# Designs tried in a protein design run: designed miniproteins, single chains. Part 25

Each design is a single chain, and the fold is of that chain. pLDDT is the mean over its residues in the fold that is shown.

## One batch from the design tools (miniprotein)

Design m845
Fold by ESMFold2-Fast:
Structure m845 (fold): chain A 75 residues (1-75)
Amino acid sequence: SMAEERKKRAVLSGIDLAEAGIENLSRSTDPEVQKARKEVEKLVEEGRKALEEGNYDDAQKLVNQALKKYQEALK
């Protein structure tokens, strides 16, 4: 359905943003920033798996958690 396609696109857009965030964090030599980067990577991986399983709401929640951790790492 168009609603499912919209949910899938939203999750994929969030993953793209989180992956760009991972690249930005990878430039830091700070061990705490690298720890945050690994946590964001794990959440993105879990989000992709949920997306593959058709669990769009779970995938969106995981992507939102990844983006929140990325934002916290910038503080």
Scores: mean pLDDT 88

Design m846
Fold by ESMFold2-Fast:
Structure m846 (fold): chain A 116 residues (1-116)
Amino acid sequence: MVEEAKKRFEEKDYLGAIEAALEALREDPENLEAWELLARVLTVLGPELDGEVHELIRNAPKDDPLAVPRALAVARALVILGREDEVKEAVEAVIRGELSVEEILELVREAAEKLK
């Protein structure tokens, strides 16, 4: 699954890469490579993040390797959706472990749909 997402990213099929990464994360929600790839694809497709958001992500717990890529995925998805006012609260919720994986994956799915 994650290998298919990487292949699509290399081929510049960014929407296909998101779909494959989302499927990998439904099977294994702790797959670090899938979260990192998802954040990278959304970074290519979306506008630049606010500096305050970058600072929040930089201050994420160092003992949770999933916190940074999950926070990046949420921030990028919300910006793509035009919901910039929600980014700081959502990133802080991810860092605190208050936003579920299901909610993060749904935001990414909605962002991908908007990019069609």
Scores: mean pLDDT 81

Design m847
Fold by ESMFold2-Fast:
Structure m847 (fold): chain A 100 residues (1-100)
Amino acid sequence: LTLEQDIKIVEALRKRYRETDPERFEELLAKSIDELVELMKKAITEDSPELPHLGDITVALVERARRHPELVPELIAKLKEELPDSGTAQRTIAVLEALA
């Protein structure tokens, strides 16, 4: 995706999640980088309907990176370490690299 398309998608997903489950989305935004990466790992491995949707976790990580660009290298490193073979993590890394 182009950066412009990515921004529009992230904004659309943010609005959607705020409308459907605003409290859960704000909880995700309040979590640390380590907590968000662990949630993504669990969502991929445990496939539980009670876990946050992967899209929600991705939007939260991208939003954190937008607000704190200095955290981008740490986010990329943790995603590569914890989820090296995950397509979702690879797409998230690509967005984070574009923000750097």
Scores: mean pLDDT 71

Design m848
Fold by ESMFold2-Fast:
Formats: C-alpha cells, sequence, structure tokens
Structure m848 (fold): chain A 67 residues (1-67)
C-alpha cells in the first residue's frame, strides 16, 4: 500500500525534502499526485503522521498503488 498526497501543488523542493526524510520509501509523481510507498507497509501510519506535519494543507488517502 501507498499514501496518495493531493490537494496541494507538489513542487520539486517538496520531493527533494521527502526523499531525505523517508529514504526507505519509493516516491512516485502521477497526474500531479504524489504517492509514497514505504518498503515496510507497517510504517504507512507513521509516514502519514510525518507527511501531515510537512504538508498540513494536503489531502491524504491510502492507495493500493504498488510498483
Amino acid sequence: PALEVSGVSIKAEHIELLAKLVPEAKLYLVDGKLFVEPKDPSQLANYEALLRKLLPQATFKESVFVS
């Protein structure tokens, strides 16, 4: 599973910051939405909590997006 992040403009600097903060996650940008897929699915809730602090205006949704 992955977290779908939408409702805000995702910019290159946001992706760079996220890559440093969650290096163990895979990041995908698809149709203006960011997907954050942790290598450990049990970390999904922890990643959501972290991302809500960084992007408080964003909408977060669990997704079955997998690579």
Scores: mean pLDDT 75

Design m849
Fold by ESMFold2-Fast:
Structure m849 (fold): chain A 89 residues (1-89)
Amino acid sequence: AAALAAALREAVRAEAEATAAALTPEDVALADRAVELGRAAAREALAAGASPLEALVTGMLTAIRAARDAGVLSPALADALEAGLRAIA
């Protein structure tokens, strides 16, 4: 169990580092837009009566999907992050 968790952390770290190393200023702007979409989704969820945790999860999922769709986040890293968020929801 601990070895699998460590392997997953290393795989996610390696993907994140590879993604970060490839980022251009244009990619940073796309990432900022994805984060803003996530923040907007979290605010809307809170206004609709979601708990702070539900709003956070909604915002993070929205940001991850937007970053993946923009090509800033690899599908593998996006899938790993989405799976991690679903585990805490």
Scores: mean pLDDT 74

Design m850
Fold by ESMFold2-Fast:
Structure m850 (fold): chain A 78 residues (1-78)
Amino acid sequence: MKKYQLEAAANISKVGAEFSLELAERKKKEGNLELAERFVEGARLSAEAAAESYRRAGDEEKAEEVLKETEEGIKKIE
Protein backbone atom coordinates (compact mmCIF):
# COMPACT_ATOMS: atom_id res chain seq x y z
CA MET A 1 0.00 0.00 0.00
CA LYS A 2 1.30 3.47 -0.86
CA LYS A 3 2.03 5.99 1.93
CA TYR A 4 -0.79 8.38 0.90
CA GLN A 5 -3.35 5.53 1.11
CA LEU A 6 -2.20 4.69 4.66
CA GLU A 7 -2.37 8.39 5.63
CA ALA A 8 -5.92 8.60 4.19
CA ALA A 9 -6.97 5.54 6.25
CA ALA A 10 -5.33 7.07 9.36
CA ASN A 11 -7.16 10.38 8.81
CA ILE A 12 -10.53 8.56 8.57
CA SER A 13 -9.82 6.73 11.86
CA LYS A 14 -8.67 10.00 13.49
CA VAL A 15 -11.98 11.66 12.50
CA GLY A 16 -13.77 8.62 14.00
CA ALA A 17 -11.92 9.13 17.31
CA GLU A 18 -12.78 12.87 17.36
CA PHE A 19 -16.46 12.12 16.61
CA SER A 20 -16.61 9.47 19.35
CA LEU A 21 -15.16 11.95 21.89
CA GLU A 22 -17.79 14.55 20.87
CA LEU A 23 -20.56 11.97 21.38
CA ALA A 24 -19.05 10.88 24.74
CA GLU A 25 -19.09 14.49 26.03
CA ARG A 26 -22.68 14.91 24.80
CA LYS A 27 -23.87 11.70 26.49
CA LYS A 28 -22.13 12.63 29.77
CA LYS A 29 -23.95 16.01 29.76
CA GLU A 30 -27.24 14.14 29.16
CA GLY A 31 -26.51 11.93 32.22
CA ASN A 32 -26.06 8.78 30.11
CA LEU A 33 -22.79 7.68 31.71
CA GLU A 34 -22.90 4.13 30.25
CA LEU A 35 -23.15 5.43 26.67
CA ALA A 36 -20.49 8.06 27.38
CA GLU A 37 -18.11 5.28 28.54
CA ARG A 38 -18.87 3.23 25.39
CA PHE A 39 -18.02 6.22 23.15
CA VAL A 40 -14.79 6.84 25.13
CA GLU A 41 -13.80 3.21 24.39
CA GLY A 42 -14.72 3.74 20.71
CA ALA A 43 -12.47 6.82 20.61
CA ARG A 44 -9.52 4.80 22.00
CA LEU A 45 -10.03 2.03 19.42
CA SER A 46 -10.26 4.54 16.53
CA ALA A 47 -7.15 6.38 17.78
CA GLU A 48 -5.20 3.08 17.96
CA ALA A 49 -6.28 2.27 14.37
CA ALA A 50 -5.17 5.75 13.23
CA ALA A 51 -1.82 5.42 15.06
CA GLU A 52 -1.14 2.00 13.48
CA SER A 53 -1.90 3.38 9.99
CA TYR A 54 0.38 6.41 10.59
CA ARG A 55 3.18 4.08 11.81
CA ARG A 56 2.81 1.89 8.71
CA ALA A 57 3.07 5.10 6.64
CA GLY A 58 6.35 5.90 8.47
CA ASP A 59 4.84 8.78 10.45
CA GLU A 60 5.57 7.96 14.10
CA GLU A 61 5.08 11.63 15.15
CA LYS A 62 1.46 11.69 13.88
CA ALA A 63 0.84 8.30 15.51
CA GLU A 64 1.98 9.62 18.91
CA GLU A 65 0.04 12.88 18.42
CA VAL A 66 -3.32 11.18 17.72
CA LEU A 67 -2.94 8.93 20.79
CA LYS A 68 -1.96 11.90 23.02
CA GLU A 69 -4.79 14.15 21.75
CA THR A 70 -7.35 11.35 22.27
CA GLU A 71 -6.20 10.66 25.87
CA GLU A 72 -6.27 14.43 26.64
CA GLY A 73 -9.82 14.57 25.22
CA ILE A 74 -10.86 11.63 27.41
CA LYS A 75 -9.42 13.32 30.55
CA LYS A 76 -11.47 16.47 29.82
CA ILE A 77 -14.66 14.35 29.65
CA GLU A 78 -13.85 12.33 32.82
Scores: mean pLDDT 84

Design m851
Fold by ESMFold2-Fast:
Structure m851 (fold): chain A 100 residues (1-100)
Amino acid sequence: GAMKPLSEEEALRRIRALVEALKNIFEKNKDKLTPEQYAEAKRKLDELSKLVDEAEKNGLTPELAERIIEVLRELKNLFKDFPEATKLAEAGIRIAEELK
């Protein structure tokens, strides 16, 4: 085996950066969303931010990793028409899966 696994700190830092990038994409594209889609996306992004905050404060548990993956999958499904958001969500899912 030639690759070291990602540290929890590095993985959480990368997930945090992906969350901020997703927020920026959604705000930039808000005019392309219905009010209902925007409200759902904002709610899910707020939930994701809270889960990452909890993991940074208390450590990443397998349960928190699974919850992060679930919310990222929901965001990916909600924003299938936004390829950059889809790619970011998929990257976050891969990072979180490696921490389980």
Scores: mean pLDDT 80

Design m852
Fold by ESMFold2-Fast:
Structure m852 (fold): chain A 104 residues (1-104)
Amino acid sequence: SVEELEELLTQLLEELRERLGSDWSLEEMVRSLAALLEAYRGLKVPEEAKKSVRNFARYLLENPEALWALIDTLESRPGLSEREKELLKQLKELAKEKGFEKPK
């Protein structure tokens, strides 16, 4: 569900914010991740999807390729905490549970 993905994303963003020592809002974190997906994966993330964690979660559920791109992009970063790794594992399990196949 959107609510389930929103909860996982919120926890992941809070963990990322803590590890990075950032004072950014969760909305600013979402905007940063969307920009990373656009730069690294050539995705076009609509402005509405960048306005909140919930809107971003809805966008990712409607665009499974973007969800997998987010997971892969974050997993590729050095210095992930054990909590970040566990949350990324839960995101992968959620994507598989929804029947979303990982793109080639």
Scores: mean pLDDT 81

Design m853
Fold by ESMFold2-Fast:
Structure m853 (fold): chain A 86 residues (1-86)
Amino acid sequence: MKVVVIGEEGDPLTEEAYRLVKEHTDAEVERVPLDSPLARELGVTEPAVVLFLKDGRVVAALYGLPTPEEIREMQEAAEKAVPAPP
């Protein structure tokens, strides 16, 4: 499982979301800018968005600043999730 935080480095909301995700998950965490193809594909217009990926597919998402509780719940759900069929 991999976690992607969509937002810009230096944006307070994005940095706090990235910090919380790193603190509350054992997964690999990557930062991706709002002007990325991934952000555009998902219709993300505001920082921050936290995506949980399994086998390269988004299985869960949290919008805005997540709580530690939400991060733990979504990580557990994502680990058990199967990618949605096309």
Scores: mean pLDDT 76

Design m854
Fold by ESMFold2-Fast:
Structure m854 (fold): chain A 94 residues (1-94)
Amino acid sequence: AEEKVRRALELALEAERYLKEGDYEKALELAREAHRLAVESGTPLGLVVRAASLQGMALAYKGMGDYEKAEKYREEARRAAEQAEELGGIELFE
């Protein structure tokens, strides 16, 4: 679980780099993989990585002009972020 969430975080950060570079397709690929590993982790830190990955997917879709999917993933990211703040406050701020 912890190993999966660490790898998911690494992929989410890599996706963010590709978003800044305008490579939305690569960013989406990495964000999807990060989200999958974060979901499989089942951890409170996994909720933070889920939120970050969903936000990355939303930004990638927005960059590609798919505003409907961008809004869908933005809302999912918001819900994941709310749960992460509730459940993981101390362990997530090192």
Scores: mean pLDDT 80

Design m855
Fold by ESMFold2-Fast:
Structure m855 (fold): chain A 90 residues (1-90)
Amino acid sequence: SEKELEVEHDIELIEKMIKSAQIGLKQLEENGDYEELKEALKEAIEQLKKIIEDLEKRKPDLSPELQEKVDELIEKIKKEIEELEKKLKE
């Protein structure tokens, strides 16, 4: 279905966005720009939380196979949030 194709595309896009954000955050950390790093960490955490909320909302309308992929992505995002929150506390 169109909804399922959109979710598959969104999963790939979200995974790419997470990787790009990780690279950007690492560059800020390596440059010693701690103020900008803290701001970027807070923004990333809030965006990732909203992504989880959107994925959870869309999940019931999907096939079992896509629900599993969404669950795997949500778990990856939750772990990323935990790592970002840990960095923010440093």
Scores: mean pLDDT 84

Design m856
Fold by ESMFold2-Fast:
Structure m856 (fold): chain A 83 residues (1-83)
Amino acid sequence: SNALIQQHNQLLQQLQKVDPHFASLVQEAFNLALELGDYNTAERIIELAKKALEALEKGDVLGAEVYEGMIRIILGVLNLQSR
């Protein structure tokens, strides 16, 4: 939806300033979820990325890595489903 895309774009701009590599991962996972019509997974990716950004801003590196790992797993599942 337009609202999800706006939330993603705002979040992506913030992530690019603190962790450009993670921003690229979030963008790839979000775009693939949208291509598959999996809006529930797209929303979950945004929520996990927001939590990772919050952790990074607080200096909680381990917390950020956990959320980043969850997004990587989600991307792997989406890639498997994109056949």
Scores: mean pLDDT 87

Design m857
Fold by ESMFold2-Fast:
Structure m857 (fold): chain A 86 residues (1-86)
Amino acid sequence: AGKKVSVTMTIKSGDKTEVRTGTGVIVKEEEVDGKKVIGAEVTFDSGERAGLLLPVDENNVSTTEEAVDDKTGEPATVTVKITEIP
């Protein structure tokens, strides 16, 4: 806990790609069913804050979620990646 992280969120909807960056802190580390899961509190460069729960796979921490764009109704893909700051 207390580890600093860099966060990249990639939102793809139709032909549009938006990338948001931010920084955060790992606030919990748990093991669930033999898999390591981390909880992070992040603040994007926009000032928006979010709490994230992500599985750890061989030192990579990322999640991908399918969503729908509220403006177009088209499928959107949101990928969040967390990297520890040394």
Scores: mean pLDDT 70

Design m858
Fold by ESMFold2-Fast:
Structure m858 (fold): chain A 84 residues (1-84)
Amino acid sequence: MAVAYGVISKVEGNYVTIHVIDSEGEFKVGDKVEMEVEGLGGSGTLYGVVSKVEGDYITVEVTKSTIPLSKLVVGDKVTLRQIP
């Protein structure tokens, strides 16, 4: 199961892009993920599907969130985990 640690680099509609700083395992398009966010915009859990993987960047299409996506701030710390 893949895990990545990084920061939010972009929020665009329901799409959140993470700049990966460290990871274990590999993410692929179509993977279901849980995202734990901690930052000035608030702390919360997001669920979604990986829509794009480019170098050290992973873009997630968010399907469910415990916080409004409008509260996410570029630079917020993220733990991304692949789920079943």
Scores: mean pLDDT 84

Design m859
Fold by ESMFold2-Fast:
Structure m859 (fold): chain A 97 residues (1-97)
Amino acid sequence: APPAAAEVERARAQIRPIAEETARAIAGLSAAEREALRAEMRAEVERLRATTTDPARLAVLDQADVLADALDKSYEELLAAAEALAEAILDGQLAAA
């Protein structure tokens, strides 16, 4: 059975706080640490793309690439990318339920 609307609303309400915490943590990293994180994220996305044919999972990987690109950008772009990734993950989980 699909999750109740109230459960979906609660999950969506957590996206912004989680994205803000994520963006703040990344903003606290050095330039070298951000470059290393981006390289690791890019390598993992490439590996997963090679074995993934599920459109919902591919959408999550596309948003992970956007976040990796945003690691050295403004806080607003980083926050927007983190929110978009969290939303794609939630949408994929809801589609699987």
Scores: mean pLDDT 82

Design m860
Fold by ESMFold2-Fast:
Structure m860 (fold): chain A 91 residues (1-91)
Amino acid sequence: SLAEEAEKLLEEAKKYIEKGNYLEAIRKAMLAYQKTMKAVEETEDKEEQLKILERSIALYKELLKLSTDEKVKETLEYLIEVLEKKKKEIE
């Protein structure tokens, strides 16, 4: 599923953060965001949409806790903000 693809991309982003490859970490985080948003858009059930968003937000917040690079932190904070906004629109 798109949600599973997004989670895999976030696991890859974590590995790139740990290796200090911040450009690839940002790229994987951005791709995961696109997959998450598409998963939400293709899901007709409101409860399932909220679960996808809540899971995604939790994973991005976990990456943010591991991140020391300023550009990675800014990107993750932005993605968390847009996902939180989408969650409020559905609630």
Scores: mean pLDDT 89

Design m861
Fold by ESMFold2-Fast:
Structure m861 (fold): chain A 90 residues (1-90)
Amino acid sequence: ELFERAKKIVDEIIKLAEKKDPSLANAIRDSYEIAVKLKDPRRLVALAVAATEEIFGVDFGKTTLEVMEASDEELERLIDYVEEVIKKAK
């Protein structure tokens, strides 16, 4: 399920951010809690992309609006790429 997968990925991003910048980690967590409360996988994927770009200095080549309007298949590809970035950072 995309929602559960995106939740797990954002949680991992928060843990990585806590080690470098606790303030940034708290901001990501606030957005994460809103997305989870709304049960919105698109918001979680958009958050994962934006947070990964900020923490690791990568560019996914997509705006937040493009991510929010993406198909489920495109959202799964984006979360796959986020997972690969996180895996390389560990």
Scores: mean pLDDT 80

Design m862
Fold by ESMFold2-Fast:
Structure m862 (fold): chain A 119 residues (1-119)
Amino acid sequence: ARVLGTVEYDVATGEVRARLEPYAPDDAVRADQEERAAGPGDTVTVGRLEAEGFEYWEGFVVTVEIDGETVRAGVAVARRRVGDRLLYRVATAAATLEQALAATAAAIERAIEAARAEA
């Protein structure tokens, strides 16, 4: 699984503390990926899945061409609030939708643990 972007946002100050590039606008990426996922045999999963403590968790299967080969990948986006101050957003890609969804949870948990260790 690959993390595409992670953002830690401080709600009290409005500051972005950590950000990985690239991070694409969710609505535009979602529209493109839903169009790609609507192909024959593709699956789209949208909305809050099994995600205790998450504000939203969604994913899709996308079909892309890499070096002349058609490849299917899972892409997932998650958002989680920690207390009243910190908001985490993560996007991931993996070989399957299930792996991408699991990778968003793991990436957010690692970010939360790292922030707590620095406190």
Scores: mean pLDDT 55

Design m863
Fold by ESMFold2-Fast:
Structure m863 (fold): chain A 116 residues (1-116)
Amino acid sequence: DELKKKLLEAARNGDVELVRELLSKVKDKKELEELLTYQDEEGRTALILAAENGHVEIVEVLLERAIEYGLDVAKLVAIQDKNGKTAGDLAIENGHYEIYDVLNKYVNEEEEKKEA
């Protein structure tokens, strides 16, 4: 799917404007879920590529759109590449601690509600 591949490229390259444009073309929850769960040949989602490359604003935009459409953000953040690495794992490994903090905030907010 051309839209899925374009989103991965935009997320990898830090093209925030293109990410926003591509997401603006999404009409329903199912299409957004398919876009945000799509994995490349290495098992990487748009979220993983943005996190690995330090694109904080793209990470925030992707997660905000997921929340807006009622997607399971914890599930999206938990997706692993072919090496078993999540977006958070790759962010910390590459020194992008701000991204790790953003991702962890979304995951911990849901788990704290469950454990409290």
Scores: mean pLDDT 83

Design m864
Fold by ESMFold2-Fast:
Structure m864 (fold): chain A 118 residues (1-118)
Amino acid sequence: SAAAVERLVAVLEEHKKELEKLFKQLLEAIKAGDYAKAEALVDKMIDLTAETAERVMGILEEGDAPADVVAALNALFVEMMKKLNEIGENLKDLEKTEKLIKEYLELVEKMIELARAA
């Protein structure tokens, strides 16, 4: 339904804005050499991504979304989680972390586009 699509897009846009704020804080922590804070921020982003995935899957279940749409969105959340774990493993490599942040946000945009098309 149009209402379910609107709710999906709103949840994902809220997630993107929150992650953009957390990624700015992450880059500031890395540049300051505060790796303890950087690790805590990555853990927070992992938890937030998991919470958003649960919210999105709940909306899709309530809306009886097609199995291919559910599978596509689940696959994107798996890739987003891989990017966050890789960021956590590479906190001392600023260039790689910045690239992984960009790739994560591109996955969120793909998810918003898929939600709008549903």
Scores: mean pLDDT 90

Design m865
Fold by ESMFold2-Fast:
Structure m865 (fold): chain A 100 residues (1-100)
Amino acid sequence: SEFDKLKNEAIEVLTELRQRLKAEGKEAELFPDVDLDELIEKIKNAKTPQEMLDIISEAIRALERALEKLPEGSPLAQFVREALDKLGEIRGKIAELLKK
């Protein structure tokens, strides 16, 4: 289904982000109040487009806060911006599933 496809795409984005953060030792610094594994599990367990929209919106806010902590032009900042762009596209597609 389109919903399952969007779930898998969101899981991939957050999983790739987490792997990059682990490699850089930056996960705890950039996400002190958000567990990325818990966000991934919330996405896996989401049953409706509305639940997905809420979780993705939470993830986007967390990534925006992380960007504020990163130096401008750093490779990690670019990676986080790319993750934000992908999550924004996924969020838009999920919102379309809520239309009659």
Scores: mean pLDDT 86

Design m866
Fold by ESMFold2-Fast:
Structure m866 (fold): chain A 68 residues (1-68)
Amino acid sequence: SELERARENLEGLEEMFAATRAQLSPEEAAQVEALLARAREAIEAGDLETFRASMREIGAIFDRVRAR
């Protein structure tokens, strides 16, 4: 289901964040943590639109970090 796929994608991002946290600034880490929390709440509420928006913002942060 779309919800199962969303949970798997979130779990993968949470693992990536844990592994790469030391490469982020404190400000970037706080932003990712807030967005991950929002994504989790969105899944529990069945709000896939908010989930997708949060995931896009997380992706943009990691794209900027990788471009360094």
Scores: mean pLDDT 85

Design m867
Fold by ESMFold2-Fast:
Order: structure tokens, then sequence, then C-alpha cells
Structure m867 (fold): chain A 83 residues (1-83)
């Protein structure tokens, strides 16, 4: 479970970095909130925040969706394994 949580954090940090580079401020904040939820052991909230961040990224920076989609899927899979 700890290894899966660490994997989720790595993917969420990469997504937050991509969102920051693209100026997707709301998506970045949601990915960072998801990281804090993982650190708190709240994997269900982290999952919801990560998915909401993906939706906002599609609105704020649609050109980044293809780059972020595999990272989001990997983060979601890791979060589901952690809970």
Amino acid sequence: AEAAAEEAIRHLEEMARIAEEAGAERAKQLFRQAIEAVKAGDFETALQLAEQGGVLLAIEAPEQVARVEPLLRAAVDALRKAK
C-alpha cells in the first residue's frame, strides 16, 4: 500500500507540474490537494480530486490532455490499489 501511495504521488506531482507549465491553475491546485489527501491516507478523496483535476485541465489546457491522460490513469490505478 505504501509503494502504491508513493507511485500515486509521483504521477500527481508530474500532472501538477504539467498544469503549472500550461497555466492551468485550478487543475494544478486539485492535483496538489490530491497529493495532500494521499499523504493523509484519504485515498477516496484523492481519487475524486485527481479526476476533477483532469476535467479542469481539459477546460484550462485542452492541448495537455493527451500528455496527462496516461499519468492520470496510472495515478487512479495506484490510488485504487492503495485503498
Scores: mean pLDDT 85

Design m868
Fold by ESMFold2-Fast:
Structure m868 (fold): chain A 80 residues (1-80)
Amino acid sequence: SEVLEKWKSQIDPKLLAKQKELLSKMSEFEKQVELGVIELKYAVTKSLSEEDKALLVAIIETGELSESEIKGVLEILEEV
């Protein structure tokens, strides 16, 4: 989507590549756990690190997320 491409362009390409490599070694279950941890971090702190943002973008691009899950992640990225 246009929103995803915008966020991808704002992420450090080296950091995004690192997160994608890490995720390539993970099961879908492990990716869901990582997503849950970041969502909990955001819910409590209302902030995300650049590494967390890069990981969210990488999960959207490489994971098997539903359209509603992708929308939820993009809403978090827009709010931080």
Scores: mean pLDDT 78

Design m869
Fold by ESMFold2-Fast:
Structure m869 (fold): chain A 99 residues (1-99)
Amino acid sequence: MMSEEEAIEKLKERLSKSKPLEIKDIETLLEIFKVNFSLDNDFLDLALFVYDLIDLATNGKLSEEERLKQSFKLTKKLKESKSIEEAIEILKEELKKLQ
């Protein structure tokens, strides 16, 4: 797919044009992800959602550059998951590590 550098640049551009998430509850967002997760989802659409989860979980403690990097890394890991349940487990563990 995209290189890390290219993906981060495109994610940053999408973020500048995106409205912030109205939902501020991680458990609710994970349930939305569970219902909507698919291997056919666009990488950047998933990365944008993951960025919002990381931002919410870390409560603004990470720099924008670090949030973008972690969003790319985590989204790539989710795309390699074999099931929605595995993807949710990965999301929960990685978000906990970033707190």
Scores: mean pLDDT 73

Design m870
Fold by ESMFold2-Fast:
Structure m870 (fold): chain A 91 residues (1-91)
Amino acid sequence: SEIEELIRELAEALREAGLDEEAREVLQLGSALIGAIKRGDIERAEELLKELRETVERALGKIEDPELRARIAELAERLVKALEEEIEKAK
């Protein structure tokens, strides 16, 4: 799925930036989010999306390379938008 691809691409970009811990968090949060959406657990999905956004914001603050930062920001924005759309459909 597009969401699963975006999660993997975001995690890989974070690893490239040396943020292995944040990459692992993105993979874990992404998997949990997909599961919550599939179950129709909207409250949990919204909580997990908030945690994902916070993880990404923290990661972006640690990246000194402007090109990597911009790429990670774009991937994160696309992922968040796709997740918000799936959560809305699951309501």
Scores: mean pLDDT 88

Design m871
Fold by ESMFold2-Fast:
Structure m871 (fold): chain A 100 residues (1-100)
Amino acid sequence: STIQKKLKEIQQLLQQVNDLIYEELQNNPEAYEQLKKLLDEIAELLEKMEQESDIDEIKELAREMLKKAKELKELAEKLGLKNVVAEVDKIIAKLEELIS
């Protein structure tokens, strides 16, 4: 389905964000733990969305995930992680498409 395709695209973008955070924060374990916690919360919401069949419930979970993605973006911007910000912006765009 179109929804399943969008969820797979978001899953791939989350993996790219995880890889970038790992690479860029090798010397900053405290920042890594903060961003990783938020990524794990986003990943848990994505798993719930993948198991859900009700479109209205999927959209509600997507709104919650969007809030977490924006928080992740703000933390990444504060830390100067430009590549992480760029990939998170792609996740935000996909979530906004899913909610509309």
Scores: mean pLDDT 88

Design m872
Fold by ESMFold2-Fast:
Structure m872 (fold): chain A 95 residues (1-95)
Amino acid sequence: SPEAKRFRAYIKRLAENPEELDGEIARYRALVADPRLTPLQKAEAELMLRVMEIVKEGRDAGLSVDEIIAKVEAFLKEILPSLPPELQKRVEAWL
């Protein structure tokens, strides 16, 4: 799907650009700490922070971009049933 292609391109870009990855991690950490977020917005920020951390761990371990994408997709498939319904629909579009 177009959404899955855009998501994979986004993960690839972050895996290839460490400064941009660090910026996204800092941004999602700030969002998770924001008391003004709705429960859905907080769940989304927490999910994205964990995705960014997987990308960073894979990069630090010297994994290829394809291996990093595969780890992110495996994580999203595993966590999918535990997510709020609106966030499930969004994550399904990324897969």
Scores: mean pLDDT 89

Design m873
Fold by ESMFold2-Fast:
Structure m873 (fold): chain A 67 residues (1-67)
Amino acid sequence: MATAEITEASGKVSTLPARIALGLLLESARELGREDDVAALEELAKRGEGTVTVETSSGPITLTVTP
């Protein structure tokens, strides 16, 4: 299963299954009305690997997906 690393603005790094990490960040981006971030996350999900940075209410988060 694909794995994801989430790096928060605070410098905290968390490792999660890619499906869970993508779901959480997609929901956050939709709630904030960040349509460009939603598109980037959906493209990353279809690709199955790569890195994107998205804005959240707590600051920027970098998501890296590994197959």
Scores: mean pLDDT 81

Design m874
Fold by ESMFold2-Fast:
Structure m874 (fold): chain A 100 residues (1-100)
Amino acid sequence: SPMEEALKLLAEIDELMGEIVETMEEQNVPKETYVKISTLLQEIKELLLNILETKSPEEALKILQKVKRKLEEVKKLVEAGKYDEAISKLEELVEELKKE
């Protein structure tokens, strides 16, 4: 069902967020950077949960697919030590999701 696909994507997004946090811990990033990125990831997760409750499963799937792609880009930026670019991309994603 579309709902089962959405829940699977949400689980994949949660795993990806965990990988981003783990990468920051391995890189021993400054506390301020860690807190900023972790807070933005938490805000995105809360917005996605609201989207799953308020949107049709088909619309939720499209949004979740877009979020997963953007978080994969954020992971690459974090892996490359490009924290300011990662933060900017996460802030853009939060604002985009708030408009849904």
Scores: mean pLDDT 89

Design m875
Fold by ESMFold2-Fast:
Structure m875 (fold): chain A 94 residues (1-94)
Amino acid sequence: SMMELERERLREEHEENILRLYLLNVDTIATQKRILSEKLKIYDNKELDKILEEMSPEERKQLMIEWLDKKAETANPRVKKLIDEIKQKILELG
């Protein structure tokens, strides 16, 4: 129905907007922590920080890439393009 198409469009639009914000800010620790929080399913800042302190920068990048790859599996072509751009930016982080 038109209402079901509208709901899916709004959901896709919301996901696209969040990923655009990630593309702009993935070089910041705050955005990286947000992605890692979602990947690890840890929403407590103290618990997340403790776990991340035990990881190398390379391990954190790998986890962020894995989260994005999982997102890409069900994403529309526009969202997939944003995911690819975010992945490239993550790989280029110092």
Scores: mean pLDDT 85

Design m876
Fold by ESMFold2-Fast:
Structure m876 (fold): chain A 71 residues (1-71)
Amino acid sequence: MEARVIDVRTRADGRVEARMELKPSDEAVAEAEKNGTVLPPADARTGVVRAELPSEDPDWRRERIVAWDLP
């Protein structure tokens, strides 16, 4: 899976919100099927997600995915 940060903003409560574009790999889809994880349909597997980051977390790569917006 590839992820690209599109936008980052700081909220009034000090938390950071990031908007990301995700593109799942075919390998990730196959692995999810083996584990019984339900993924969105193939046409909806690429989308934009929003994530919240703790303001005190120095690792910007540790994001909570809060929404997955379909294209």
Scores: mean pLDDT 51

